Designed miniproteins, single chains. Designs and how they scored, part 20

Each design is a single chain, and the fold is of that chain. pLDDT is the mean over its residues in the fold that is shown.

## One batch from the design tools (miniprotein)

Design m708
Fold by ESMFold2-Fast:
Structure m708 (fold): chain A 65 residues (1-65)
Amino acid sequence: FKPLEIDLSNPEVKKLAEEGLKLLEEGRKLLEEAKTAEEVARGIGIVLDGIGLLLDAYLLQKKKK
């Protein structure tokens, strides 16, 4: 249980990390406002996409080293 360390000095890594964090925030807001199972599923999907982008950012910084 520790956050991923992401090198924000790399523009490509920073872009992926920022997009991932934006999707996590969008998914969180959708889940907070969700009134139907369809809305919950959509919110979860966006959160998973955000996590995927954060992992891609972490892997990209590893490959460039």
Scores: mean pLDDT 75

Design m709
Fold by ESMFold2-Fast:
Structure m709 (fold): chain A 55 residues (1-55)
Amino acid sequence: SLEEKLEKMKKLSKEEQLQYARDLFTRAVFDPSLTEEERKELRELAEKIVDEILK
């Protein structure tokens, strides 16, 4: 689930979490194998990681 992925990310440093979020955004734009639904899920996960860091 999305919540399980976020919980795992909280075990990483903030710098590692930011890098992971950047990688998710990059993949959502440039990975040709992804569906639009998968791209949306990657963007939403990346946004939630950034929001958690900024809180």
Scores: mean pLDDT 79

Design m710
Fold by ESMFold2-Fast:
Structure m710 (fold): chain A 65 residues (1-65)
Amino acid sequence: STTKLAAALILAVGLQVEGYFKSIRFEGDEIYLELAKEDAETRREVAVIEELAKEAGYKVHFRRL
């Protein structure tokens, strides 16, 4: 669903602005997010993005520090 992908991307961009992600890259049906930090808050937001993207038919990959 385009709406679910849009929600996942909006959330990811918001978290990038707040310093949770260093970069966002889109490659076909896969999304690559580079984490700026690894804490419980980041892990919870990551899980939400992953679920929304998966429901939209996309796979999310998180690059950790």
Scores: mean pLDDT 71

Design m711
Fold by ESMFold2-Fast:
Structure m711 (fold): chain A 71 residues (1-71)
Amino acid sequence: GPLRQRLLELIGEILRIIGDIIDLEKELEKLLAQENPDEEKIERIKKEIEELKKELEELKEELDELEKNLE
């Protein structure tokens, strides 16, 4: 039903965001290892990671609320 469809959608979104965060953290690590790192790019990536972490937390809260409604 629609509740199961939303659960699968949320799990998919959560996994996508986790993947994006991991990829950005790896890119950030590579940039920080450079002798002359692009500080503007580093700052952009840090902000993007923070925004994704906020979105991830909101989705996790929605998932928890949805799971409680299934009991």
Scores: mean pLDDT 84

Design m712
Fold by ESMFold2-Fast:
Parts: C-alpha cells; sequence; structure tokens
Structure m712 (fold): chain A 73 residues (1-73)
C-alpha cells in the first residue's frame, strides 16, 4: 500500500542520516515496489547512490524521479 511505501521511505531516510546508504537503498527499493510513481522515493534512491559514488545508477534514478515529477505538473 501507499502507507507501507511511506513507512519504508521514512526508514530509508533514517538510515541515510546514519550514513547507512546501502541499507537505505534496500528500503527505498522496497518502497518503489509498493509505490512506483513516487518521484520522491526515486529521488531518494538516486541521492543514496550519489553518496556511494555510483553515479551511473544515481543519474538513472534521478532521471526517473524528474520524469514522474513532470508528469504530475
Amino acid sequence: SKKEAEELKEKGLELIRENKYEEAIEYFQRAIELDPESSEIWANLGMAYVMLKKYDEANEYNLKAAKLFNEKL
């Protein structure tokens, strides 16, 4: 559900604050499975990959986030 996706996103953000980027990615990926249209979760996933210096993956996820955000404008 969307509520479950939000809870998983919040846990991912907590892990980001603890600098646990790989664990945060796992939670964001689970959140995307439940709410694949959330531009915010895709953006958070991209940010976590930037912190790991995985720029190709980060660019892909940030592009997905931008596309989803534009579709709602």
Scores: mean pLDDT 87

Design m713
Fold by ESMFold2-Fast:
Structure m713 (fold): chain A 99 residues (1-99)
Amino acid sequence: MEDKRKELIEKAKKHLEAARQALENGDFETALKHANEAVKIARELADLGYYDEAIKILEEVISILQAARDASTDPELRFEIDVNEALALIELAITKLAK
């Protein structure tokens, strides 16, 4: 469990860093892809009982998605960002309640 936890946290951090870098470069599609991978990792951490780590990752994802929404002018992409933000907020709420 401990080694799996560390591996998942490291993978999530790399996806969050890649998402922020893609956002900085105006690559919203790549930022959204990496943000979604971080959400999947947060869910896996929560399933393993690591709720605090999952919560932290989800909060960072939400921050990235909010920044992407504010920077994007593409209506289709803004819709995808809004949907992903809503799903991340729901996942965060479920994770906090499960803790």
Scores: mean pLDDT 86

Design m714
Fold by ESMFold2-Fast:
Structure m714 (fold): chain A 60 residues (1-60)
Amino acid sequence: KRKEKLENLIKKMEDSIKLFEQAAAAHEALGDEDRVATYRNAIEQLKKQIEKYKEELEKL
């Protein structure tokens, strides 16, 4: 079922968010503002995509 695929994608994206949050924190400590902004933007995009996948799951 497409439902299982969406659930797996959501889980992988949540794991990616955790990794990007760690990377953002590490670069923030180094004063690398451009890298921090890149990771934070990626996190926000992933969060929006997760919400869209959750909406698709509700429609299934």
Scores: mean pLDDT 82

Design m715
Fold by ESMFold2-Fast:
Structure m715 (fold): chain A 87 residues (1-87)
Amino acid sequence: GKAEEVAELARELAKQGYSGLDALAEALKKVFPELTEDQARMAAMYALYKVVGTSVLSAEEFAALSKETLVEIARRAIEEAERLKKQ
């Protein structure tokens, strides 16, 4: 599903040196090109804070998260992005 696509792309970006926030925001933007940069970043910050308690994760910390955790982060980011698009 879309959550798995976002999670996989975000992990690959983190392996390339993107921080957790930057990796997740960029992955959201690539999977949902209609999102603004601000919407993608806000959704990413929200999801990271809700699942892992912080939006500040290094590339290595984010890439090391389990598949289940990354998919949960992606799912919450997509839900928040959809909410932001309606405002």
Scores: mean pLDDT 89

Design m716
Fold by ESMFold2-Fast:
Structure m716 (fold): chain A 80 residues (1-80)
Amino acid sequence: TAEARERLVRAMTRAVSLAQKVLSDEQVDELLRELAANSLAPLPEVARTLVATIERLVPNPTPELRAALAETRAAADALS
């Protein structure tokens, strides 16, 4: 469980870092509002909200961002 949680945290951190490079300040604010609204949810649910929000804000992601989002989803499923 600890290893699965660390994997998910690393995946989420990478996805956010890659998304921030392509998001406007307004889109970053929207992402932060969505995360704040889900701050009390279980970590896998927060991760799925993160993926869904980034996919909505970045409809044509880079291959690296696509891979990071897929890994975040897989890591969330492994922890669920």
Scores: mean pLDDT 82

Design m717
Fold by ESMFold2-Fast:
Structure m717 (fold): chain A 68 residues (1-68)
Amino acid sequence: MGGAEAARLVVEGALAGKKVVLETEDGGRIEATAENPTGVTAAALRAIGDGDKRIKVTVDGEETVFEG
């Protein structure tokens, strides 16, 4: 369930014109912005796929952590 909430934050933040960064437990980092829809899609899919792991979403410097 945390992965779906993380994916929602990524999409909502990017569509609001904010800078979004997804960081995974495995050290993965994906930047998502409204001007890069591929990055938004990749970050959202990664969040859903890694939903059983720790995911950190940063929206304009504000961090939210989802535990798996």
Scores: mean pLDDT 80

Design m718
Fold by ESMFold2-Fast:
Structure m718 (fold): chain A 89 residues (1-89)
Amino acid sequence: GMSEELKALAERLAARAEEHLRRAEEALRRGDLEAARRHLLEAEIELGLLGILLGVAKLLKEEEAARYIEELLERLRKRLRELEERLEA
């Protein structure tokens, strides 16, 4: 159904964002600030798309999918902010 399709799309976007966040953290550990910045930008783009998907779920009144997407987005945005702060330090 629509809820399952929205969750599946969200999981794919979240997985791509998580991989970029992982690569950014690895780059920060190596002192590769250029690679870290690039991976954080890619994660930000994927999270932007996830935010659009959240908006779509809300417009369609798919409350279960919207809640699921919102929880993923909050967790990943928190991780992105933590890594961005480490890059700026």
Scores: mean pLDDT 90

Design m719
Fold by ESMFold2-Fast:
Structure m719 (fold): chain A 65 residues (1-65)
Amino acid sequence: NLYSQLQKLADAIREAQAEKERLEKEEGVPAFVGVSEVDGDTIVSLVRKVTENGHVTYEIVKTYR
């Protein structure tokens, strides 16, 4: 059911937002919640900003279904 899938997406976003806040408070680094569509599936990802040797990169911390 589409409604059930939307509920799961909402729950995934809520979980990712909570983890983002926790990570930012614990590590002091910016984190971002992204929602993307890959091969017809909606994916929620938690990404953190990493700076090494003056280079900025983004690391996927966790992916939600």
Scores: mean pLDDT 77

Design m720
Fold by ESMFold2-Fast:
Structure m720 (fold): chain A 72 residues (1-72)
Amino acid sequence: MIEELIERAKELEKQASELDPRLAQEAKRIADLARTVKEVAEYMLPSQLETVIKALEEKIKELEEQIRALKE
């Protein structure tokens, strides 16, 4: 669900704020983008919505990997 992606991005922003301000800003941008997608989801084609959600999931995974690398 898109709400799960928003919460994951918010959590990454909190974690990154203690490690790297640039990653925190990127996580905030992803959270804001996910909120925008949620607001316009009703106006999107299902296939288009699925593509955007997949792209957001990939960006979140990339940030999770970058944050994990900084902790190691």
Scores: mean pLDDT 81

Design m721
Fold by ESMFold2-Fast:
Structure m721 (fold): chain A 58 residues (1-58)
Amino acid sequence: AAPAVDAKTLEDALRYLAEQIRAGRRPELDAQIAGVEKGHPGVAELMREVLARAEALV
């Protein structure tokens, strides 16, 4: 079974990212993900997947 905390974190991230995309902040999000990838590559990959899902919600 998947951890419940991951599902909630994903939902919160989707809402936040969708709002940022609507505000025209997509290039800044891409830059932040690139920065995270240096220290936390697994988190950066998850963020890219979440960003793609958030874009589908906009």
Scores: mean pLDDT 74

Design m722
Fold by ESMFold2-Fast:
Structure m722 (fold): chain A 55 residues (1-55)
Amino acid sequence: SLEEKEKEAEEKMKEALEKLREAAAAGDREALLKAIGDVLKAIGDLFELRLLKEE
């Protein structure tokens, strides 16, 4: 269901934010850039699911 996909996307977002925080604290620029990309992807996925849910 859309609700299950939304929950999965929220969990992935949480994981991406955790990795972002860890990379920032460690000063790992490569990991930080990758984590930023993962967060942006998760935002896009959540936005798409929101649009589908309102259709």
Scores: mean pLDDT 79

Design m723
Fold by ESMFold2-Fast:
Structure m723 (fold): chain A 75 residues (1-75)
Amino acid sequence: SEVKELLLEAIKALEEKKYEEAKEHIEKATDLFGLEESVKEEVLKGFEETYKEAKGSNEELAEVITLSLKEAAEL
């Protein structure tokens, strides 16, 4: 699935602490998720909530976003 490939690229970017690149991949993945609106909404909400704490712990932020993306990729 192209969506899963984009989510894996986002996870890789997060592991490399490239948050802007990860955001771009997440946005592309959510655009392709049009068939599963609830999943798209949860992925975007998860990203927005963790991104809001970008001034907190970068490691914790990356971990939470990565877990959210992994859950979305499994659906």
Scores: mean pLDDT 61

Design m724
Fold by ESMFold2-Fast:
Formats: C-alpha cells, structure tokens, sequence
Structure m724 (fold): chain A 65 residues (1-65)
C-alpha cells in the first residue's frame, strides 16, 4: 500500500537501511503475528527510527494483514 511504502521510505531515510531490504523484511512480517510486528517496530526504534514513524509502520503492516 501507499501508506506502508511511505513508512518504509521514512525508515530507510532515518536508519540508512536500503528500501529493498525493508521490503523483503515486511513480506515476512505480513505473515507473522501482531506481537512479532510490534517487536520489529521496537528494533527499528533502537536503530534510530522515531516513535511516530514506528507507530505508522505497525499500523500500516496490520492494515495490510
């Protein structure tokens, strides 16, 4: 979705992780539990992603499930 792609681009800018790597990780995350998605968001915050961006990421991933 456009919302999920926007969140991934923002994460890529904040962390320096390539967008392609984030897209591959998200495809696995879409098949996982809500708890796993929230754990991924915590890991992103630890890598320097803002809490607002991490929250948008969780909401976008859950909406696509």
Amino acid sequence: SAELEAALKEISKETGIPLEVLKDAVEKLLKSTKETIEEAAKALIEKGVSEETAKRFVEAVLKER
Scores: mean pLDDT 81

Design m725
Fold by ESMFold2-Fast:
Structure m725 (fold): chain A 99 residues (1-99)
Amino acid sequence: DLEAQRQRTLAILDERLKRIEEIREELLKQGKFEQAEKDEWRMLFGLVSFARLELANLRQESAEKRRELVEELEELSKSVHDVELWREELEALLAELRA
């Protein structure tokens, strides 16, 4: 069922976006959200939130869109290396999308 698969992918993206924002809020509170964290956060949050918006507006094939997102996240992983927390969230998201 393509719709059930789309709903599962949306739930994964929603959970990861919530977690990314929780980490951002905690880093801001601790005064640890500096230029490196901001740059990597913008790349990761921007990509995931845009993918979620696209997927939410689709009425077809979530599997193809998941593959596109996985490819984009794999490419992003080459740029997200300085902040451990963002790398861990990126790796967790990739694992969930590949399952």
Scores: mean pLDDT 77

Design m726
Fold by ESMFold2-Fast:
Structure m726 (fold): chain A 56 residues (1-56)
Amino acid sequence: SMEKEIQEKIEKLEREFARAVINGDVDKAREILQEMKELGLPEERVKRAEENLDKI
């Protein structure tokens, strides 16, 4: 289904986001987060990710 395909894409992006955060690559992490938002990541999850970036 379309929802399953979108969820799989978000999961891949979440892994890439985590790597960017660990590496301190804030610019890359922001780009990945924006792509996740466009795919429909819930606003609460986006806010938590933004808070993690603010700590770097």
Scores: mean pLDDT 81

Design m727
Fold by ESMFold2-Fast:
Structure m727 (fold): chain A 61 residues (1-61)
Amino acid sequence: MRPSHEEIVEVLSKRGEEFQREVAEALAALEAANPDASGGEKIRVVLEVVERLLRELREEE
C-alpha cells in the first residue's frame, strides 16, 4: 500500500539519516541490477524504503 504524504514526512522527520542511507543503498542496488531503470522504478524503490522505515517506526511505538 502506498505511503501517505504525512507518513513520508514522519519518516523524514524521525528517520532522516536512515532514510538517506537506505535510499542511496537501494538506488545503487537498482542501478547495478537495471542501469536503464525508469524514473517510476526509482520512485518505487524510494517508496519501498519509506514503507519499511515506517513499519520499523510503528514497531517502536
Scores: mean pLDDT 76

Design m728
Fold by ESMFold2-Fast:
Structure m728 (fold): chain A 77 residues (1-77)
Amino acid sequence: MTAEEVARRIGERVAQAAESKGLKDQANEIRKAVDDGLAAGKPAQAVIDVLNIAEKYGLGDEAIRAVEEVAREDSAA
């Protein structure tokens, strides 16, 4: 996976976790952080911003799980 694909997949998983909890505005904030970071050519910063937003809204466990799942998918490909 590219760094951009990793950032998109982590962000999307965390955003979906937020939506599943009824946090639609927070899911949009997470997706925007990914889009903004990737547009700036900073995929690592995009991931950091997603993790910070997740912690702010009590999604820290879901963010850790998203990182682990994306790492597993990269290893399985």
Scores: mean pLDDT 83

Design m729
Fold by ESMFold2-Fast:
Structure m729 (fold): chain A 66 residues (1-66)
Amino acid sequence: DEAAVRAQVAELLRRDVEKELIEAGYDPEWAREVADRIVQLALDGKFDEARRLYHEALEEARKRKA
């Protein structure tokens, strides 16, 4: 079942991205939502947008830590 495999991969990717964002200092309250958005963009084939959002979130985390 392609849909089931896609959902499983999406969940694993979301958890990994969420963890990376939290460790970088991103707001834990919003990290899950941002991670979900990044993964959804990637699954829609919008890889450039997904990469941009990921880098923007990491830079925001760094700025807030300062």
Scores: mean pLDDT 78

Design m730
Fold by ESMFold2-Fast:
Structure m730 (fold): chain A 111 residues (1-111)
Amino acid sequence: AAPRAVLALGRTEGAHARIENVGFLADQATFDRIVAELAERVAAGEDIRNLQTHPAVAELARAMDEAGLPGVYAANVTPEQLEKSIELFRELGDRLGVKEAVDEVIAALRA
């Protein structure tokens, strides 16, 4: 499968939606698994804007950062890497039927 980056949302900070940690998983099977897990949570009535970063994605992002792999966290991401992640996040919103909520998260990532 062609590698794909997956945006892992961090958490809400204070009164503002802010993404502290952005993890990149370059694997199609992992992307599809995360989409399926998020789809179940959205179907259960959870708003994607309030979902925590998937634990597996958060742990992988942390492990990659600790291994000295650059560009895993938002503070170390190039503009080009961020744009690719936003594109995949838009795909996630389309696949889950929550495009408006995803657009709000993308706006927070650009702030």
Scores: mean pLDDT 52

Design m731
Fold by ESMFold2-Fast:
Structure m731 (fold): chain A 92 residues (1-92)
Amino acid sequence: MAELEELIKKAEEAKKKYEETKDKEAALEAAELARRAAELLAATTPDPAERATALAGARAAEVEKERIRKGLARTGDPEVEKLIAAARAELA
């Protein structure tokens, strides 16, 4: 759908802005747009496997958004690892 393509494009633009500026708001926008794109894909796809993948993506985007909101953007940070582990457990 055109809306899904637009959300993906905006998410990539926000991610690029974060990479260039390290702006927390740009990182949050990228994660939120990725979550919305994944949720829209899950709602619209007739393929159960693609739906499962899209839902997993939406969960990962929520974890990323929470990590950015808390100022945790580092690999190996105990709170980041905890959020990642929680997301993985919910997908199992």
Scores: mean pLDDT 69

Design m732
Fold by ESMFold2-Fast:
Structure m732 (fold): chain A 55 residues (1-55)
Amino acid sequence: SHHERALASLQAALAEARAAGDLRALRTIGENALHDSPDDPALQALAREALAEAA
């Protein structure tokens, strides 16, 4: 489904940023996910977690 692809893509992007220690990428990915998927609680939760790590 579209949701499953979006979730998998977000998880992959976050995993790459975490593996690289790239806090700027974590912040950017998290902010984009919060903006683009406001009504998706799973994507919102992952985005908020990434932003907390990047703080």
Scores: mean pLDDT 84

Design m733
Fold by ESMFold2-Fast:
Structure m733 (fold): chain A 81 residues (1-81)
Amino acid sequence: SDEDLEKLKEVVKEILENGTLTPEQREALEKILEVESEEEFREFLEKLKKDNPDLYDHVRTIIMTELQERGLTHLLHLLDD
């Protein structure tokens, strides 16, 4: 749901404020904040996976780890398609 995406974006904002990130990882996470729907988020991830699989794997791992540490495991469905 779009409500799940908004929760994910709050987590991403905190990663951007507190995380140790490469410039490329930071740029990818900032782009996630610009998506307006789960559909756009899935399309963004699929494009990232195709264009830069290593960056995709790192960004996905960063988000998954933070979601798991916060007990927000219900949001993991946004990273699986």
Scores: mean pLDDT 84

Design m735
Fold by ESMFold2-Fast:
Structure m735 (fold): chain A 126 residues (1-126)
Amino acid sequence: ILKELVEAIFNGDVEKVEELAPKIKNDNVLMVLMGLALGKKDYVSAAILASQLSPEMQKQLLQPVEKALEMLKNATTDKEVALAVASLLARSKDKKLILEAIDLALEKVTDPELKETLEIIKEKLS
């Protein structure tokens, strides 16, 4: 379902995002997908994904691009990787920068679902 959900966000298929998002029980994956939706200006899908986040993760604020890059370089947790990548997907228009950031994130991430999500996004952006 991760591949279907990423494809739905890339296609602007809000109905499919609404169907699939509640099935994702991983805050880090939901955060990254929310960032992707925001970057595509799909605010409805972004709101749906945000609504599935835990109260703790809902308190996290997306960072400016420069701060997100620094956060990613210094990241020691999957949560820090997810927040940094979500911020870059939401706020950067530099495709090359986003791809380089995803490559760095893939070196740091330990959660298999987050890794799969990042690999699918990388494939779709390439």
Scores: mean pLDDT 86

Design m736
Fold by ESMFold2-Fast:
Structure m736 (fold): chain A 81 residues (1-81)
Amino acid sequence: MKTLYEMVAEIINAADEVDFYLSDIKQINDNVLELTFVNPSKNKEIKALVDADKQTVQISVNGELKGTFSIDEAVAFIKSL
């Protein structure tokens, strides 16, 4: 089981690897953060809802919901963008 901070760090590192930068962090509750990443050159925005209680990451790209992933699946998905 990963902590919220471990999950967030893995998502940030995955986004950075594909040239998306962290533009916003929103606390939803004590165990849930929404991260927003942007790449202006690609005209793409990623929103990742990181839920440490469920051990899931819900990902949207340009406002389109792509799915709810495990952390490892979310990292792999982001690196494919």
Scores: mean pLDDT 88

Design m737
Fold by ESMFold2-Fast:
Structure m737 (fold): chain A 61 residues (1-61)
Amino acid sequence: SLDLIDRIVAWMERENRNLSVEEYEKGAKEFFESIKPSLSEEEAEYLRKKLEEAIRRHREE
């Protein structure tokens, strides 16, 4: 399931590459809140960390 989360985050990073950092961050937060109830606690924490990392990379580039 963590492999699926990695793939989802990579997909979101590709799809939202042209968005501003603020729009990407907002979208990532909304996505996380929408799917969090379907995830285990471990999966939710992993996804949160991966999304934070992706947002950081978007800010750097």
Scores: mean pLDDT 77

Design m738
Fold by ESMFold2-Fast:
Parts: sequence; structure tokens; C-alpha cells
Structure m738 (fold): chain A 74 residues (1-74)
Amino acid sequence: MSNIDKLWDLRQEAEKDPELAKAFAEIVHKLAERARQYAADHPDWTDQQLLDYVLNVLVPEAIEEFEKKMEELK
């Protein structure tokens, strides 16, 4: 399973609880903001390089943050 597939599986789990759904949406929003910041900081990067960074670094970080939130909310 790719990192993006794992993130979408977590979204389906989050949809079962309105608090988790809100936390998931917030984490995805932060992920998008980080991706925009990296794109701005690296204008010489190709779309593929940015996508690879998002999928291999930012998405795993978002997954960890969401898993931590799930543990906190119980």
C-alpha cells in the first residue's frame, strides 16, 4: 500500500467519528500548506520532484500526526 492509499484508508476510518473527521480535515489542510511552502521554497523543482517529496515525506508526517490525534481522542 502506498502512503497516499494509507492516508485514504485513515480518512475512511475518520469518517466514522465526527471529531476524527474534523481532525483529519485539519491535518490534510496543514499538509497542503506545507506542500505549497516547499513549492515556493524550491521553484527549480519539477512537479514530479515535489510530488515525490509530498508522498514520501509530508504524507507520512500527516499520517503520524493523525494517528497521534486518534490516540489522544480515543
Scores: mean pLDDT 78

Design m739
Fold by ESMFold2-Fast:
Structure m739 (fold): chain A 60 residues (1-60)
Amino acid sequence: AAVVAKLREILENKPEAEAIVEAVKLLEKEGITGEQLVEMAEASGDERVVRLARRVLEIQ
């Protein structure tokens, strides 16, 4: 829940390229995998957050 809220905040305040970088940093800080991040994003029902999480998974 908190991770998804932070991803949403990143998307509202950053262009896509910077949002991806911030999301990677968040994943490292929380000690979660990209796959877990995608699962959390999908549970939120926010397609924008899911798309960002999937991009993070692709580049890690």
Scores: mean pLDDT 77

Design m740
Fold by ESMFold2-Fast:
Structure m740 (fold): chain A 59 residues (1-59)
Amino acid sequence: APPAVPPVTPAQRELLRKASELNERGLTEGIASADELLDAAVEAGLISEEEAQRLRDEL
């Protein structure tokens, strides 16, 4: 129940899941958009390039 949080797209929801893991590693410092998050996730090896491409298409 997030009345204070704006609605997000399904693709962004999936991204947030990965972001949670990245945040635990301290890799989300300065991430302002999903595009930057995808780049960081690929660099960290959290997701594959193919997975990132799919998410980008959905965004």
Scores: mean pLDDT 69

Design m741
Fold by ESMFold2-Fast:
Structure m741 (fold): chain A 75 residues (1-75)
Amino acid sequence: SEVNRNLAKLYEDQAKFYEKLARQAEEAGDTETAKLNLKKAGSFYLRAADFYDKAGDTEEAKKLRKKAEELYKKA
């Protein structure tokens, strides 16, 4: 459970990193790079959600899956 929670946090941090890269790309006018980084962020949020489910954190998992869905729609 603790290992799964720690892995969830690592993947969530990776997702946040790619969200930041997407924002920076948008500011630079690079819409193609922004969309690619939004998709990467979504993918990492889904991985984090899977590990939150394994840790028993079902509410956090649902929250991150919804966030990934919104990022994929924006991309």
Scores: mean pLDDT 89

Design m743
Fold by ESMFold2-Fast:
Structure m743 (fold): chain A 99 residues (1-99)
Amino acid sequence: SSLKEIEEKIKEKEKELEEELKKKAKEIDEEIKNLSEEEKEELTKRLAEIHNIDLSKLKPEELEKLREQAKVLHLTAEKLREIGEQIDKLLKFRKELEK
């Protein structure tokens, strides 16, 4: 009986985590769409610095591709960070239930 109660509590917290992750994913997607031109330029410069790319030597079409890649990488990195934080919370919760 105690085992069943623990399983039910874990399932409830896992459902809460899934809902929170879906909400955060939507918020991140909206934030990316609302990025200012200055923020997009800063992300592009950061990506170029990491890969030792000289932005002044890029063709306009190559610069546009780099800007799109920078936005996608920013979104992915932020999603991974939030998922990591939620996994840590879930692991701590499981440890508290297992005396």
Scores: mean pLDDT 68

Design m744
Fold by ESMFold2-Fast:
Structure m744 (fold): chain A 69 residues (1-69)
Amino acid sequence: SREQLEAEVLAALAEMYLSLGKIAFSKGRYEEAISLYEKALDILRQAGPAAEDLIRKVEENLKKVREKL
Protein backbone atom coordinates (compact mmCIF):
# COMPACT_ATOMS: atom_id res chain seq x y z
CA SER A 1 0.00 0.00 0.00
CA ARG A 2 0.98 3.68 -0.31
CA GLU A 3 0.98 3.91 3.50
CA GLN A 4 3.51 1.04 3.70
CA LEU A 5 5.77 2.73 1.10
CA GLU A 6 5.50 6.00 3.07
CA ALA A 7 6.51 4.18 6.29
CA GLU A 8 9.48 2.54 4.49
CA VAL A 9 10.65 5.94 3.13
CA LEU A 10 10.37 7.50 6.61
CA ALA A 11 12.34 4.59 8.12
CA ALA A 12 15.09 5.00 5.47
CA LEU A 13 15.28 8.76 6.15
CA ALA A 14 15.49 8.09 9.91
CA GLU A 15 18.30 5.55 9.33
CA MET A 16 20.19 8.29 7.43
CA TYR A 17 19.88 10.62 10.43
CA LEU A 18 20.97 7.78 12.77
CA SER A 19 24.06 7.19 10.58
CA LEU A 20 24.88 10.93 10.51
CA GLY A 21 24.46 11.05 14.30
CA LYS A 22 26.90 8.14 14.73
CA ILE A 23 29.43 9.95 12.50
CA ALA A 24 29.03 13.15 14.57
CA PHE A 25 29.46 11.08 17.78
CA SER A 26 32.67 9.47 16.43
CA LYS A 27 34.04 13.00 15.76
CA GLY A 28 33.25 14.14 19.33
CA ARG A 29 30.42 16.43 18.13
CA TYR A 30 28.02 15.30 20.86
CA GLU A 31 25.48 18.17 20.59
CA GLU A 32 25.25 17.60 16.80
CA ALA A 33 24.82 13.84 17.38
CA ILE A 34 21.96 14.51 19.86
CA SER A 35 20.22 16.83 17.35
CA LEU A 36 20.51 14.21 14.56
CA TYR A 37 19.22 11.38 16.80
CA GLU A 38 16.25 13.55 17.88
CA LYS A 39 15.41 14.19 14.19
CA ALA A 40 15.50 10.42 13.58
CA LEU A 41 13.09 9.85 16.51
CA ASP A 42 10.66 12.53 15.25
CA ILE A 43 10.54 10.85 11.82
CA LEU A 44 10.17 7.31 13.26
CA ARG A 45 7.23 8.35 15.47
CA GLN A 46 5.41 9.26 12.22
CA ALA A 47 6.19 5.79 10.73
CA GLY A 48 4.00 3.94 13.27
CA PRO A 49 4.37 0.70 15.30
CA ALA A 50 6.68 -1.02 12.76
CA ALA A 51 9.38 1.56 13.71
CA GLU A 52 9.46 0.52 17.42
CA ASP A 53 12.70 -1.52 17.15
CA LEU A 54 14.52 1.31 15.32
CA ILE A 55 13.20 3.84 17.88
CA ARG A 56 14.77 1.74 20.67
CA LYS A 57 18.09 1.62 18.76
CA VAL A 58 18.14 5.43 18.32
CA GLU A 59 17.26 5.91 22.02
CA GLU A 60 20.19 3.63 23.02
CA ASN A 61 22.55 5.77 20.91
CA LEU A 62 21.11 8.95 22.50
CA LYS A 63 21.83 7.48 25.97
CA LYS A 64 25.45 6.74 24.97
CA VAL A 65 26.09 10.29 23.68
CA ARG A 66 24.49 11.88 26.77
CA GLU A 67 26.91 9.84 28.95
CA LYS A 68 29.76 11.77 27.21
CA LEU A 69 28.40 15.22 28.23
Scores: mean pLDDT 83

